# Designed miniproteins, single chains, continued (2), part 62

Each design is a single chain, and the fold is of that chain. pLDDT is the mean over its residues in the fold that is shown.

## One batch from the design tools (miniprotein)

Design m6135
Fold by ESMFold2-Fast:
Structure m6135 (fold): chain A 55 residues (1-55)
Amino acid sequence: SKKKKEEILETYKKNNGDVAATAKELGVSKSTVQRTILEVETEEALRLMEESLAK
C-alpha cells in the first residue's frame, strides 16, 4: 500500500540510507525495503521526465 511505501522511505532517510537498519526498525525484510526504494525512485524519475516535456 502507499502508506507502507511512505513509512519505508521516511525510515530509510532517517537511517541515512541504511537498508539493514530500516528493515530491522520496521520489522520487514531487506528485499522489501530495496524493492520499495527502487519503485519510488523509478516513479520520481518518470515524473521529472514528464515535467521536462511539458515545458
Scores: mean pLDDT 75

Design m6136
Fold by ESMFold2-Fast:
Structure m6136 (fold): chain A 74 residues (1-74)
Amino acid sequence: MPKILVSPFPVAKVGEMIAITNTSDKPVDIYVDGNLVKKNLKPGQTILLLAEEAGTYKITGVGDGEYSVEVKVL
């Protein structure tokens, strides 16, 4: 199973909320473009990120290992 679930994926629109959910069974730290956004996101919990600018957002979950996805904001 993916360690994190990101929606919408792989494309979002400027002004849209990107939901990041921990789908693992352990806490996960969430990074966006290398910047810590949420420490200790618990299993089943979701955070929302506003897509303020167009570009490619690299979303990384760090816990028992590391998992990254890229969302293209148009």
Scores: mean pLDDT 82

Design m6137
Fold by ESMFold2-Fast:
Structure m6137 (fold): chain A 72 residues (1-72)
Amino acid sequence: GPAPAAEPYKAPTVTLPDDPSLSDEQRQQRLQQMQNALNAHSKASEEAVKQGLSDKEVQDLGSLAARETAEK
């Protein structure tokens, strides 16, 4: 059968404080917004690299895409 994990080695990548003022839906929505921004950054950076842009331009375009995604 599957081996049960008895003990977590490390905290998960995303940790939120114990805050009863946040609903589960609001918590999920904020995590989703962060994930969307990271995905936009990654996609823009990959496209810039494919076009042969400099590391600075790749960073700038990635940051811009993440900002624009967060604004929407």
Scores: mean pLDDT 66

Design m6138
Fold by ESMFold2-Fast:
Structure m6138 (fold): chain A 94 residues (1-94)
Amino acid sequence: SLALAALRALAAHLLREARAHLSPEVFATFERALGEILALAERADPATVEALTRVLLEGAGRVFRAHRAGASDAEIIALIEEMLARARAVAEEG
């Protein structure tokens, strides 16, 4: 679907940004979370894919904003886990 293709493109862009700016530990957690969100999206209907895209945009925005503000790795990892939990909840309801 077009929605899934757009989500994959967004995820690839965010993964490149994460690799460039985040520590290796935080990057590994972000990469794992993105992989799980993409796996959820592949079996989801288009409306659920759009909801997952919104969760990813909002969650990634919080992660990169926290990083720029000098948040600890533990704080950033907590934001990534919150993003993943929201994605799982959206997929379960869809």
Scores: mean pLDDT 90

Design m6139
Fold by ESMFold2-Fast:
Structure m6139 (fold): chain A 81 residues (1-81)
Amino acid sequence: SNFDQLDKKFRDIDYKGNHIIQQAIQQGMPRKNGIIIASGNFVGMSPRTVIQAIDGDPQKRQQIISNALSLLNSVRQSMLN
């Protein structure tokens, strides 16, 4: 899933995003919500948009997930150049 891809990419190439996910889990949040928060932070989305994505707005969730995955792929590509 896109969530699994984001989880792996944060672990591999973005220590801050991985840390956000781990902290969310330690606070009792589902891993998927931690990934949404880390993704929103990574792409510079407002807290309002992140909350809407968590609360079940599928369009906002897809926007955050898609943009984060695109940017993480760009970071990986830059590391190969």
Scores: mean pLDDT 83

Design m6140
Fold by ESMFold2-Fast:
Structure m6140 (fold): chain A 117 residues (1-117)
Amino acid sequence: AQAEAQKLMDEVEEKVKEFMEKLPSMSVEEATKAFKDLGIEVLKKVLKGLEEGKITPEQAREILAMLALAALEAVKRFPDNEELRKIANLLLAAYMETLIDPSKAKEVIKYVLKELE
């Protein structure tokens, strides 16, 4: 469980770093698509990990924080893009909800995935 959680955390950190490094060369359409694809891939793995008891609510919250910060950097690059602003706000709200009630982590992640799809 801990080794699998750490592997996912490391994978997410690397993918977020790659997105951040490419962001200055992306168009708004490329950045929006790349971020949505990243968010969907990561959150599906987090949801599965939560359902299987391999990821803790605290680890899911840390991943939500990493995604929220990456979304905020995309908003900083494209401040007039309403979709990126909505995604950033969605991830920040998800982070806060999981901080207040860790037992709702699975419900919150399912909601975010539905909104990103």
Scores: mean pLDDT 88

Design m6141
Fold by ESMFold2-Fast:
Structure m6141 (fold): chain A 86 residues (1-86)
Amino acid sequence: MTVEERVAGLQEAGDNLVKAFEDKAAEHRKIAEELRKQGEKSDENTRKELFKKADEHEKIAEDYEKQATDARNGWNAHAQALKAAA
């Protein structure tokens, strides 16, 4: 394998991983938004519970967004290191 082939394969793998994390973050953000909208039209006790669940999904989305950023930065750094070694 050439350094060029390795860099290309690493970039593709990194892009796929970042997209997977971004898709998961978007999914949890959507669930949180739907829970908040449902909570707004609910009674006080139901609203409190739904808002708590929405907050939990927002935290999960933030974790995935951080993982996507960390993965993107890590893949970019690794690709740069491989190019420097060539």
Scores: mean pLDDT 81

Design m6142
Fold by ESMFold2-Fast:
Structure m6142 (fold): chain A 71 residues (1-71)
Amino acid sequence: SSAQLQAQIEELRRLKEQVRQRAQQLTEVLQQHKEQGVDPKGSQEGISKLNQMLQETQAYLDAQIAALQAA
């Protein structure tokens, strides 16, 4: 039904925002560790990996939302 389709789209949008917010929180923790000299190399690598994974995850979720909107 259209209502079920809309609910699925809204859930994916919610998950996209939750993923973004959690990635931001993790990046802030890693940035603080880096600034305090706690594993600066590992912290920087973690930030870079989180940014890559966030972009890939958001692209995937956007594609899923677009597919549902086209249905």
Scores: mean pLDDT 87

Design m6143
Fold by ESMFold2-Fast:
Structure m6143 (fold): chain A 89 residues (1-89)
Amino acid sequence: SKKLLREGSILLTSAGILVSAGSDADLARAVDLLKKSFELYKKSGASVKDFEDLLSLAQAVADAATDPAVKAAAEALVKKISEEIKKLK
């Protein structure tokens, strides 16, 4: 669905702004938005590039997070997105 893809892209953009702000609270919110974007992308038939953009932001959160819980959540999301990219070949 093009509508779900667009919704996912809006959430990805919002997550990117939070990653740029860089506090642990902002990074935690970014993970929640990235998780929601990921679910929308899976439902929408998003492209490899869409998932790669999502992966890049999830990795940026994992690299920047000083809170172990936020870091672990972002790392788990990176693994899930990587598996979806593999399914798309």
Scores: mean pLDDT 87

Design m6144
Fold by ESMFold2-Fast:
Structure m6144 (fold): chain A 71 residues (1-71)
Amino acid sequence: MDAEERALFDAFHAAMSPVVSATFRARVESGAATREEAQATVVRAMGRAMDYLAQGKPEEAYRVLAETLAA
């Protein structure tokens, strides 16, 4: 991984970590999802976003994460 890829990855994680945590907590606390369902959704969202980051597409990674968490 070159320095640019690493910086992109670190920036994405720093920006999205609070959003992911807040969405997980909101879904579990509201009863909209079980802890297991919320965790599965987060894992799917992060997996899809990571694939786009690996392709050098941070804008697509943000979009896919947001869409998956909103579903």
Scores: mean pLDDT 73

Design m6145
Fold by ESMFold2-Fast:
Structure m6145 (fold): chain A 73 residues (1-73)
Amino acid sequence: SAYMERVQRLLQELAQFVQELLEKETDPEKRQKIIEIAKRGFEEVQRLVQEGASLEEVEEVVERTKKELEKVA
């Protein structure tokens, strides 16, 4: 479905963003924080999709997760 295709694209974009941050980060503590923030974001998206949440709600979670990741980097 178009919904699941968009969700999958958002998750791929988030995964790429996380990978790029981890490639630049040498501090083990910051790397662990990045991983934990990313994990929570992915888990929240999975929960929202399971609950039948709107695409807009999924996009908001991905955007918020990216902003939190930028604060650590």
Scores: mean pLDDT 87

Design m6146
Fold by ESMFold2-Fast:
Structure m6146 (fold): chain A 72 residues (1-72)
Amino acid sequence: SLVEQAEELIKKGDEEAKEGNNMLAAMLYYSAGQLYEQAGRFDLAAEAYRRAADLSTGELRDGLLALSDQLS
């Protein structure tokens, strides 16, 4: 399912973040957020976008925070 795919991406993102691969972790969280959105799980999508934003800077961070705020 989309939710199961999103959960696997969150798990992979957590592993990458633990290794200091923040850019890859942010991309994985963003992708998970998109899958949660497609599944209609807007609260989970908002959390995923917030996690991606926390590992991002500048315009990308601002955009991810805006996406999270719109879904929460």
Scores: mean pLDDT 90

Design m6147
Fold by ESMFold2-Fast:
Structure m6147 (fold): chain A 73 residues (1-73)
Amino acid sequence: MEEELERVKKEIDEELKKLSKEIVEELREEERREEIEGPRSPEEVARLVGRILRRIGDAIQKGLERLRKLREK
């Protein structure tokens, strides 16, 4: 059981590291875009932030689901 928890923690850590890299790269692309096309409208910025927060929320939910399955079985 403890070994399963350690495995899940490692999987969550790797998924979060991957997500972090993807978010950083997306933000770098947005910075490059703003240098070329100018700043986004407030609505477009809100949508970008919403997409990033949704991806973070999805990662947290997947982590919680993995932990829930460990507690049930």
Scores: mean pLDDT 75

Design m6148
Fold by ESMFold2-Fast:
Structure m6148 (fold): chain A 67 residues (1-67)
Amino acid sequence: SHARADELAREGKRLFNEGKKLLDANENPALGTGLVLRGIGDALTAYLIDPDNPTALKALKEMGMKF
């Protein structure tokens, strides 16, 4: 549903940003990498649930994932 896709896209972006912040600060690179990958996965799942969802598409593009 649109609401679930929005929630997943927001959570994915949150996790991606947390991971990126850790990597940029050179703090716990393993955790930072894991959070980035989980964030991308959540955003991709949001896209699969609702492919026309602008929030999911925007999140993926901001993460560097292009179609």
Scores: mean pLDDT 81

Design m6149
Fold by ESMFold2-Fast:
Structure m6149 (fold): chain A 100 residues (1-100)
Amino acid sequence: SAEQKKIQEIKELVAKINKLAIEYVKTKDPKVAQEILKLIDKTLKIVKEMSTDENAIKALEDTYKAIKEAIENGDTLSFLIFLISFGGEVEVIIRQLERN
């Protein structure tokens, strides 16, 4: 189904974000950070199209903002913590979508 394809796209985006996060922690390359933020933004847009859970979407948006601020401040530890939170929040939304 179209929904299953979008769920798979979200899973692939999260996997790519996680791989780039390892590279960003190692290199501190701002181009890698920009690519991570682009992929997070794309993930959020797909999630907002598919989910009606306003609380889950708000948590995801707040986490995205926190990731941006951590990158801007060079705070690698906060970046990693918020990225783990982002992955967990996306997983909750995927489980909700798979139950419908």
Scores: mean pLDDT 88

Design m6150
Fold by ESMFold2-Fast:
Structure m6150 (fold): chain A 58 residues (1-58)
Amino acid sequence: LSDEEQKKLEDSIRKKKLSMDELEELAKTLSPRELAEKLGISQSLASKFIEELKKLLS
């Protein structure tokens, strides 16, 4: 993730008050499109986030 993408993602997560456990569950359950709608971010950013989260949880 770029610094701008990371900042936008962090702001969205903060606004939604999501925990790390909730983010993990959403990333496993939702498609990139559904996650983008849930967080109010782009589908490309949601896809990148899901990939990064999977790496962190491995």
Scores: mean pLDDT 76

Design m6151
Fold by ESMFold2-Fast:
Structure m6151 (fold): chain A 80 residues (1-80)
Amino acid sequence: SMEEIRKGIEEFEKLFKEEGLSEEEIEEMRKKALEVAKKQGTEEQLKEKEKELPGEELEKILAAMAFGHEQVKKLLEEEK
């Protein structure tokens, strides 16, 4: 759901700040996660137009969340 997606975004944002990331990095991660969340928000229209999606939207959401986490690790490594 949209609520679960935004909850995940908040968790990543909190992790980013605790790891000492810049606001720009947090903003980039937020943009990507929000893009996926917006697609999930139009769930009804997508189902009507595309019929039922085979969980692909969930995979995209999970990928965006995983990408955010991976990006945090890369930033920490580059700062060292």
Scores: mean pLDDT 51

Design m6152
Fold by ESMFold2-Fast:
Structure m6152 (fold): chain A 77 residues (1-77)
Amino acid sequence: MKLRITVKTTKDAAVEAIRKLDEELEKGSIGVLFDGDEATIYAIAEFEPEKAEEVAERARKRLLEVPGVLSVTVEKL
């Protein structure tokens, strides 16, 4: 199952948010778009269906702990 994780953050928090995503995603693609003082980070990774929910919830919680993370959205593709 493919998951898309979208993180909106301040520009200053983007590097830490990317590091947290990289730690949670063993294999995946990460893209970043900077727009003024904000950044949008897109991560796409494939998981076994049983693991996808656990990884999604863990990633969401850990990313929201980063100062300057504005929102985290997880979508099943």
Scores: mean pLDDT 78

Design m6153
Fold by ESMFold2-Fast:
Structure m6153 (fold): chain A 80 residues (1-80)
Amino acid sequence: DELEKRYLERMAERLGLTPEQVEEAFKLADKLYEEAKKNGISIEEFAKRVAELNASLPDTPEARVLRFAYALALRKLWEE
């Protein structure tokens, strides 16, 4: 809806992404969360993976999508 559009646009501007890339990041985050749960990955192990990924990825839009997706997935794991 219109509120969701505004949220995505604001998020995209803050992250240097397009609204479409922010939507892609949310979808990827859901997949990463499900994979972590299915494989019994601990919050600590997932956080380690996020840190390693952030250290290795370049500062590109594609990498920003991936970083945001991992951050969202980690947050979902903490909410359990």
Scores: mean pLDDT 79

Design m6154
Fold by ESMFold2-Fast:
Structure m6154 (fold): chain A 86 residues (1-86)
Amino acid sequence: SKLEEARRLLRRAREALRRGEEELARGRQLIAEGNAIQGTGEALRGVGLITEAALLAKRAIRLAEESGDEELVKEAREILRKAGLL
């Protein structure tokens, strides 16, 4: 069902956002501590995960809207907001 797919995409999006935020924060800390090479790598990985979360959330919005599930639309928009894309 489209609702089940939307929920699956949202779970993946939340996990990608969580991991992306952690990697970005870790990367920034490493750069501040003088480990620029490792820190830059972690930060870039974090940005990539946050971008993945936004793409998954956008797909979930379309499926949730087609299904009329306003709560799933709201949850997916919150992920986009946290990713800095809303």
Scores: mean pLDDT 87

Design m6155
Fold by ESMFold2-Fast:
Structure m6155 (fold): chain A 87 residues (1-87)
Amino acid sequence: ALDLSDPLVVYGLLAYHEAKRLLEENGDARDLVLVAVALERIPNLSAEMRELAAQARERAREQLGDEFDAVLAEAEAKVAAMFDALR
């Protein structure tokens, strides 16, 4: 069962919800990369959450093309800093 008192679990659920919203609303590709990286850093990520992270990453790659790798590197740095702040 998910522990809703764990900030990382709550953050993961919020990132999952935001990833779904961004995919449905054709949201900003940089935001899609950010939520995908955030989901991928959640320990014990469910299969459904992993699939959603992959979908968000794929859509962002399609939209950003050659800029994807640079945006991904920046998103990974930002998410690492955010996760460090949550501890």
Scores: mean pLDDT 77

Design m6156
Fold by ESMFold2-Fast:
Structure m6156 (fold): chain A 70 residues (1-70)
Amino acid sequence: ILSEDDYLALVQKLAEEGLPVVAIYKSVDEIPPGNYKKIYVNRELTDEEIAKIKEKNPQAEIVLVDVKPP
């Protein structure tokens, strides 16, 4: 989950670290059901938000990335 303001900085940072970026979502409700292996987030999620992600993507590992807006 990421705002558009963070997009360029996060994409550049993740590319430098060799981490794949498939799609950027502003909220957990926008994440479609699927088999994502990792979901990167720019902030700590609530237990409810984590539960929503896991319900739609049970195999997903949620990874916090410390990227601030430019």
Scores: mean pLDDT 62

Design m6157
Fold by ESMFold2-Fast:
Structure m6157 (fold): chain A 68 residues (1-68)
Amino acid sequence: MLSREEWLELVKELEKLASEEELKEIDAYTNQLLRQYLEANTEEAAKAVEEEMQKYLKEKLEELRKKK
C-alpha cells in the first residue's frame, strides 16, 4: 500500500500529466480529502481518508497515463 509520502508523489505525477481543467478538479477533491485528514482525531479516521485518496489518485493517474 502507498504511504502518505507516496500518494503525495502520485499527486505530483498527476499535476504533470493533467490539463489545467483536470488539475482544478483533482486539486478541489484532494484538498477536501486533505482537510478531512488533518481534522482526523484518530488514526483509524486518518487511514480511511488515506485509502479514499489513494483509490481516487490511482484511478486518475491510470486514466491520464493512457492519454499521450
Scores: mean pLDDT 73

Design m6158
Fold by ESMFold2-Fast:
Parts: C-alpha cells; structure tokens; sequence
Structure m6158 (fold): chain A 110 residues (1-110)
C-alpha cells in the first residue's frame, strides 16, 4: 500500500510536469498563430489595394473562394504565400503538441 501511494505521487508529479509543458507549448501556438494572422492580414490588404480597379468582385472572390478570383496576379500570389507561411509556422507547433501528448500518455499510463 505504501509502494502504491509512492507510485501514485510519482504519477501526479509527472502529470503536473507534462501539464506545464503543454501550457508552455500552447502559449507558443497562440503567439505564432497571432503572427501568422498578421502576415495574412497584410497580404489581404495588398491584394485589395492592388485589385482596386476590379473592386468588390475581386474582394468577394478572395474572401469566398480562394480558387482564382479575377484580379492582380502579384496580389493573389502574396495572399497564397501568406497562407503557406501560416501553414508552415503552425504545422510544427501542432506536431510538437501531439508529440508531447503522446509522450505523456506513454509515460503516465505505464
């Protein structure tokens, strides 16, 4: 019974350590997500300013369907690069969260 209680305390300590790691990683995800959103917003502004002559139709096309709205090719390319950057920055952070979660399950459940 004393050995079972020592094992339980060890598991609780491991859970608290992994909880802290996950909270820290979540903070990184939120920070990077905010930065990526800023890049996307800047690219959208360039898109709408460059496509001013095509007006609201290009705006609605870009906002509704990112499949080839009529407009300036350079502005559309900037938007796509911003979306790629968001994906590139967020993907490794999500993968790291999944890795930490899996590690916690394997170590705490054992």
Amino acid sequence: SELEELERRRQLKLMEEYRKRLLEQSGQVLTESSAAAGVLTSAMKIYFESSKETGELAFQGAGYVVRGPEGEPEALEALRKAEELEGEKMKPLVEEQERIGREALEEIAA
Scores: mean pLDDT 54

Design m6159
Fold by ESMFold2-Fast:
Structure m6159 (fold): chain A 55 residues (1-55)
Amino acid sequence: APLEGQDTRDLQEYLKRLGYYDGPIDGILDSETLIAAIRAYDYLPERFREKIQEQ
């Protein structure tokens, strides 16, 4: 999968810094992480946006 454990943890940490995610940094691409990423999509660095598009 394009978005794996460490990439997902980095994404969760970044989303938490933006205030879109307050769940655990566990490296699991669950519905909460995915919803937060979609909501924050335009504010994410290109590397995360590319990984999300590959899902």
Scores: mean pLDDT 76

Design m6160
Fold by ESMFold2-Fast:
Structure m6160 (fold): chain A 92 residues (1-92)
Amino acid sequence: VRKQIQDALILAKQALELAEKVGDQKLIEKAKEILKRAEELLKQKNPDRSKVQQLIQEIKELGMELLSKAETVDLINQAIGLVLRAIGLELE
């Protein structure tokens, strides 16, 4: 569980960086909210598993929205990578 939260925090940080590169203000704000929730979960000794799963799903959904807004091959590849890593965490 703790490793899943650490990995989700890394993905949340990557999602924020990607959202800033894409330049969509709504997605940037959404990424900041997701990152804040990931940091709060990591501070908890016994984090709620349902909230961890919800966080991972929200990262995946954000990655899909970023993919739809990505206009360069580099940004598209970064968004695909984010979505695939989030799916990997869901399957653990």
Scores: mean pLDDT 82

Design m6161
Fold by ESMFold2-Fast:
Structure m6161 (fold): chain A 87 residues (1-87)
Amino acid sequence: KTELALKSVALRVQAVGLMLEHPEKKEQIEKAIQKLSEGDRAFDEGNYEKAAELYEEAARIFESTGTPGAKAVADGARELAEELKKL
């Protein structure tokens, strides 16, 4: 549980960094960060299926930005979603 929570925090920090490097994509990246935060809330509530869905939505939004670094953040969010589906 703690390890997954720390990974989620790390992803949000990476996403904020991505937004600072690519201000032209700020709106899309902020939307993806919002989905990560919604996923974190679902995870805290014990709704792992909903959390996984929200992390997958965030991953798709990050990928859609096409910015350098976005794939790494998207891959991290998708990995977190897959780990939650196994719980």
Scores: mean pLDDT 81

Design m6162
Fold by ESMFold2-Fast:
Structure m6162 (fold): chain A 61 residues (1-61)
Amino acid sequence: SLDEEIELALAVMNAALAKRSGDYKTAAEWYRKASEIARRMGREDLAKQFEELAKEYEKKA
């Protein structure tokens, strides 16, 4: 739905902002939220991509 698309866009934007500020923990949390939203939208491949990004940034935190 449009609401889910907006929610996903905001999660990705917040992850990008956190990454730019060096806050890798917060970036990982937003990528995990993006993964959950993508999964609810039935976009499993996209959800897996965000989950891998979350794991990557958790290692940097």
Scores: mean pLDDT 88

Design m6163
Fold by ESMFold2-Fast:
Parts: sequence; structure tokens; C-alpha cells
Structure m6163 (fold): chain A 61 residues (1-61)
Amino acid sequence: LVKLSPEDRQRLLAIINKANLSDEELDRFSRLMENQDFDGVIELLTELGVDRSEVERILRS
């Protein structure tokens, strides 16, 4: 997560841990982050039950 601040990185990791992503979902997340496809990351995490507003706040800060 090279583009994120240390604080945003920690918050994002906490969200991922709380969402309990599968290995396949974690791979998709990693690919989206590598491509800086933040809209794709937001969509993936909201499909998994994460609040859209929280994810947007972290990625758009």
C-alpha cells in the first residue's frame, strides 16, 4: 500500500481483518491496490459488507 499514509494503511488493514476476506478476495484487493483502482477497492469492500463511506474516507484522504 505504497500510496497510503501509515495511518490510512493501518485503518485499511483493520477493515480488511474485520471483513474476514478469503485468500481469493485478498488477491483481488492486492491487484486493485497495485493498479491504484480505488473505485474497484471501494466496490469490492462494500460488496463484502464494509461501509462505503469509511472506505472512501481512507482512500480519498
Scores: mean pLDDT 74

Design m6164
Fold by ESMFold2-Fast:
Structure m6164 (fold): chain A 92 residues (1-92)
Amino acid sequence: LSQEEAIKKVEELAEKYIEEARKKGLERAVELIERMKEKAIELIKKGASAEEILEELIRIAVEFNKENKLTDEEIKLIQDFISDVVAIAKQI
């Protein structure tokens, strides 16, 4: 993938996960996905590796969870989102 194609895929992916989270009433997951989307796009633009993107997204999720106490359902959704973003980054 080009950087531009990867950014578009991350944006589309985030929209799908946000829609799922909203349907389930997972408002905290929506907020975290939006933050992680912005950070992933920033890192892709900087030419960061898939490993660097993974590490930074995990860091953001851990920090957010300390203050917001995510449910198991929210944690699972966030883990799946991170995995899918990293899979896109590996194709650059």
Scores: mean pLDDT 88

Design m6165
Fold by ESMFold2-Fast:
Structure m6165 (fold): chain A 87 residues (1-87)
Amino acid sequence: MEEELERARRRRIRELAEILGVSEEEIRRALAELEKEFEEKLEEFKKTVPEEEARLIVTEQAIVAAGARVYETLPAEQQEKVREKGL
């Protein structure tokens, strides 16, 4: 699970970086800023779903949130190009 989760996370970070026109490091930096918030969400989800499922859900939510945070920092022209990609 952990190894599969890390592989999925790396692929998703790369995909978002390419879509947003930024470096993978910018996505990882945004993820690091959100890490504490999503650790708390993971503990909440573990109460209602199996731990493996909770980890998958929270990891995807964190990546999406990191992408959104990076998107908000982009110039208006770059944001428009991202929207044109239907993302």
Scores: mean pLDDT 77

Design m6166
Fold by ESMFold2-Fast:
Order: C-alpha cells, then sequence, then structure tokens
Structure m6166 (fold): chain A 132 residues (1-132)
C-alpha cells in the first residue's frame, strides 16, 4: 500500500540519519514526504542541515494517525499550535520530547529490528501514546 511505502522510506531515512549518512537520509525522507503529499515539508527537507530522525518519526506518526498532508505541512513548516492529540504528538516528536518505554508497540519493535535506535522507537511510541 502507499502507507507501507511511506513507512519503508521513512525507516530508511531514519537509519541513514542515525548512521551519519545525511545525503541518503534526505533522499529517502524527501521521497517519503512527496508520496505523503506534504509539499511544504519536501521543500523544508531540501533546505535543512538538522537531524532528520525526528521528521522521519513524525511522518510515520502522520501515516498511522491519517493526518491530512496539508495539516502536516502546517504543523512542521508553519509551526501550527493546535491542541488536538495528533498535532500534539507530532510536535512532541519534532521537539525531541519522549519517554523511555518499558514495552514497545509492534510497529516500534519492527523499526528496532530494522536498525532504528531505541531513542527513535521511544519517540514513536510516546507520540502514539499522546495521540490516544
Amino acid sequence: SMKEKIRELAVKAIVADEQGNKEEAKKYLTEAARLLGAKAVVNFIEKTDGNLTPLGIAIIVAVELDVPPRKFDEIVVLLLQTDDPASRAIRAVLNGIYRKREKYSPLAKELLERGVSEKAADMLDYALEIAG
């Protein structure tokens, strides 16, 4: 499915970013954002020199919560301060806010098996907890 393709690309971007391969991380993350339809985020990725892992996790969260691409663009690029659970979850990830998990979700376990760090998996599961 399209959601599975977006998750696959976001996971590849996170793994590349955490290994210090910023060029490959940008490539995969740009493709994920393009497939998601987040046009403003695509432009943001091209211009950023920051860590890409939080944005990769935010894309996975947006896919899981069926966040509309336009709303995702507004949260990430325009820093939209809405108080709904999905927007709070995405902002927590983007601000590097997480809690260490005692138990991981099936999705987070899959990401860990694919080489994503425990920190990134903690960010994912904490965001999904915020979303309820």
Scores: mean pLDDT 89

Design m6167
Fold by ESMFold2-Fast:
Structure m6167 (fold): chain A 89 residues (1-89)
Amino acid sequence: SKVDEVIEELKKILEEKKEETIKRIKEAKSPQERRDVLIEGMGEMMVELGKKFRELAEKYKLSDEEKEEVEKEIARMITETFEELYKEV
C-alpha cells in the first residue's frame, strides 16, 4: 500500500540517522559533548523525517487518514529510537 511504502522510506531515514548519531556519540570526547551530539542528532532526525514525510505525502497524494496512520507509526519508531540513543550517553 502507499502507507506501507511511505513508512518503509521513513524507516530507512530513521535507521540511517540513528547509526550516524550513535557513531558521533562514540566519537565524542566528553560527557557534555555526548549530550550535545545526542540533542543535535535527535533534532536532525525530526527535521529530515518531516521533510521526507511532506515530500512523500504530496507525491502519493495521501489522504488525511493515511497521513495520520503514517504519523502514528513513525511516532512509535521515533520514541523507540530515542530510548535506544539515550542508552548511548
Scores: mean pLDDT 88

Design m6168
Fold by ESMFold2-Fast:
Structure m6168 (fold): chain A 82 residues (1-82)
Amino acid sequence: MEKKKKLLELFRELLKRKELDGPDINEELAKAVGIPDSEELSGELIIEKMREAGVPEEVIKALLDFLEGKISKEELEEVLKK
């Protein structure tokens, strides 16, 4: 429960920052899920860690689409409001 709450709060805070690109949000998410700085960040690893934390699949899918440039920050924000 604690990791899930931290991840959802982090998502909302990062989406409020217009200066952040998709790659920047990826690094902040990795820190929140406990991926060490020494590990190469991959979208797949971050997605698996979010599933372990209990983040809903709809949110995970929206984040993946955002990181791939398929949706906007505004669209991801709307998914997080649900």
Scores: mean pLDDT 62

Design m6169
Fold by ESMFold2-Fast:
Structure m6169 (fold): chain A 61 residues (1-61)
Amino acid sequence: MSEEERLRRQMAEAIERKDVPAFRAAGDALVALYEKRGADPETIAAMRANLDRVLAALEAE
């Protein structure tokens, strides 16, 4: 499994378990991986916005 696939699986599992710290850690690591690979600023901004929306939903539980 690739690092990206591993992180995405960790994020999905964290959502299922409503594990906010685990989701935040995996999400931050995924964004860092994309930045390291030279993803454009629009992609990074979209990823961060999506992570913020999911985190807000999890924290509202």
Scores: mean pLDDT 82

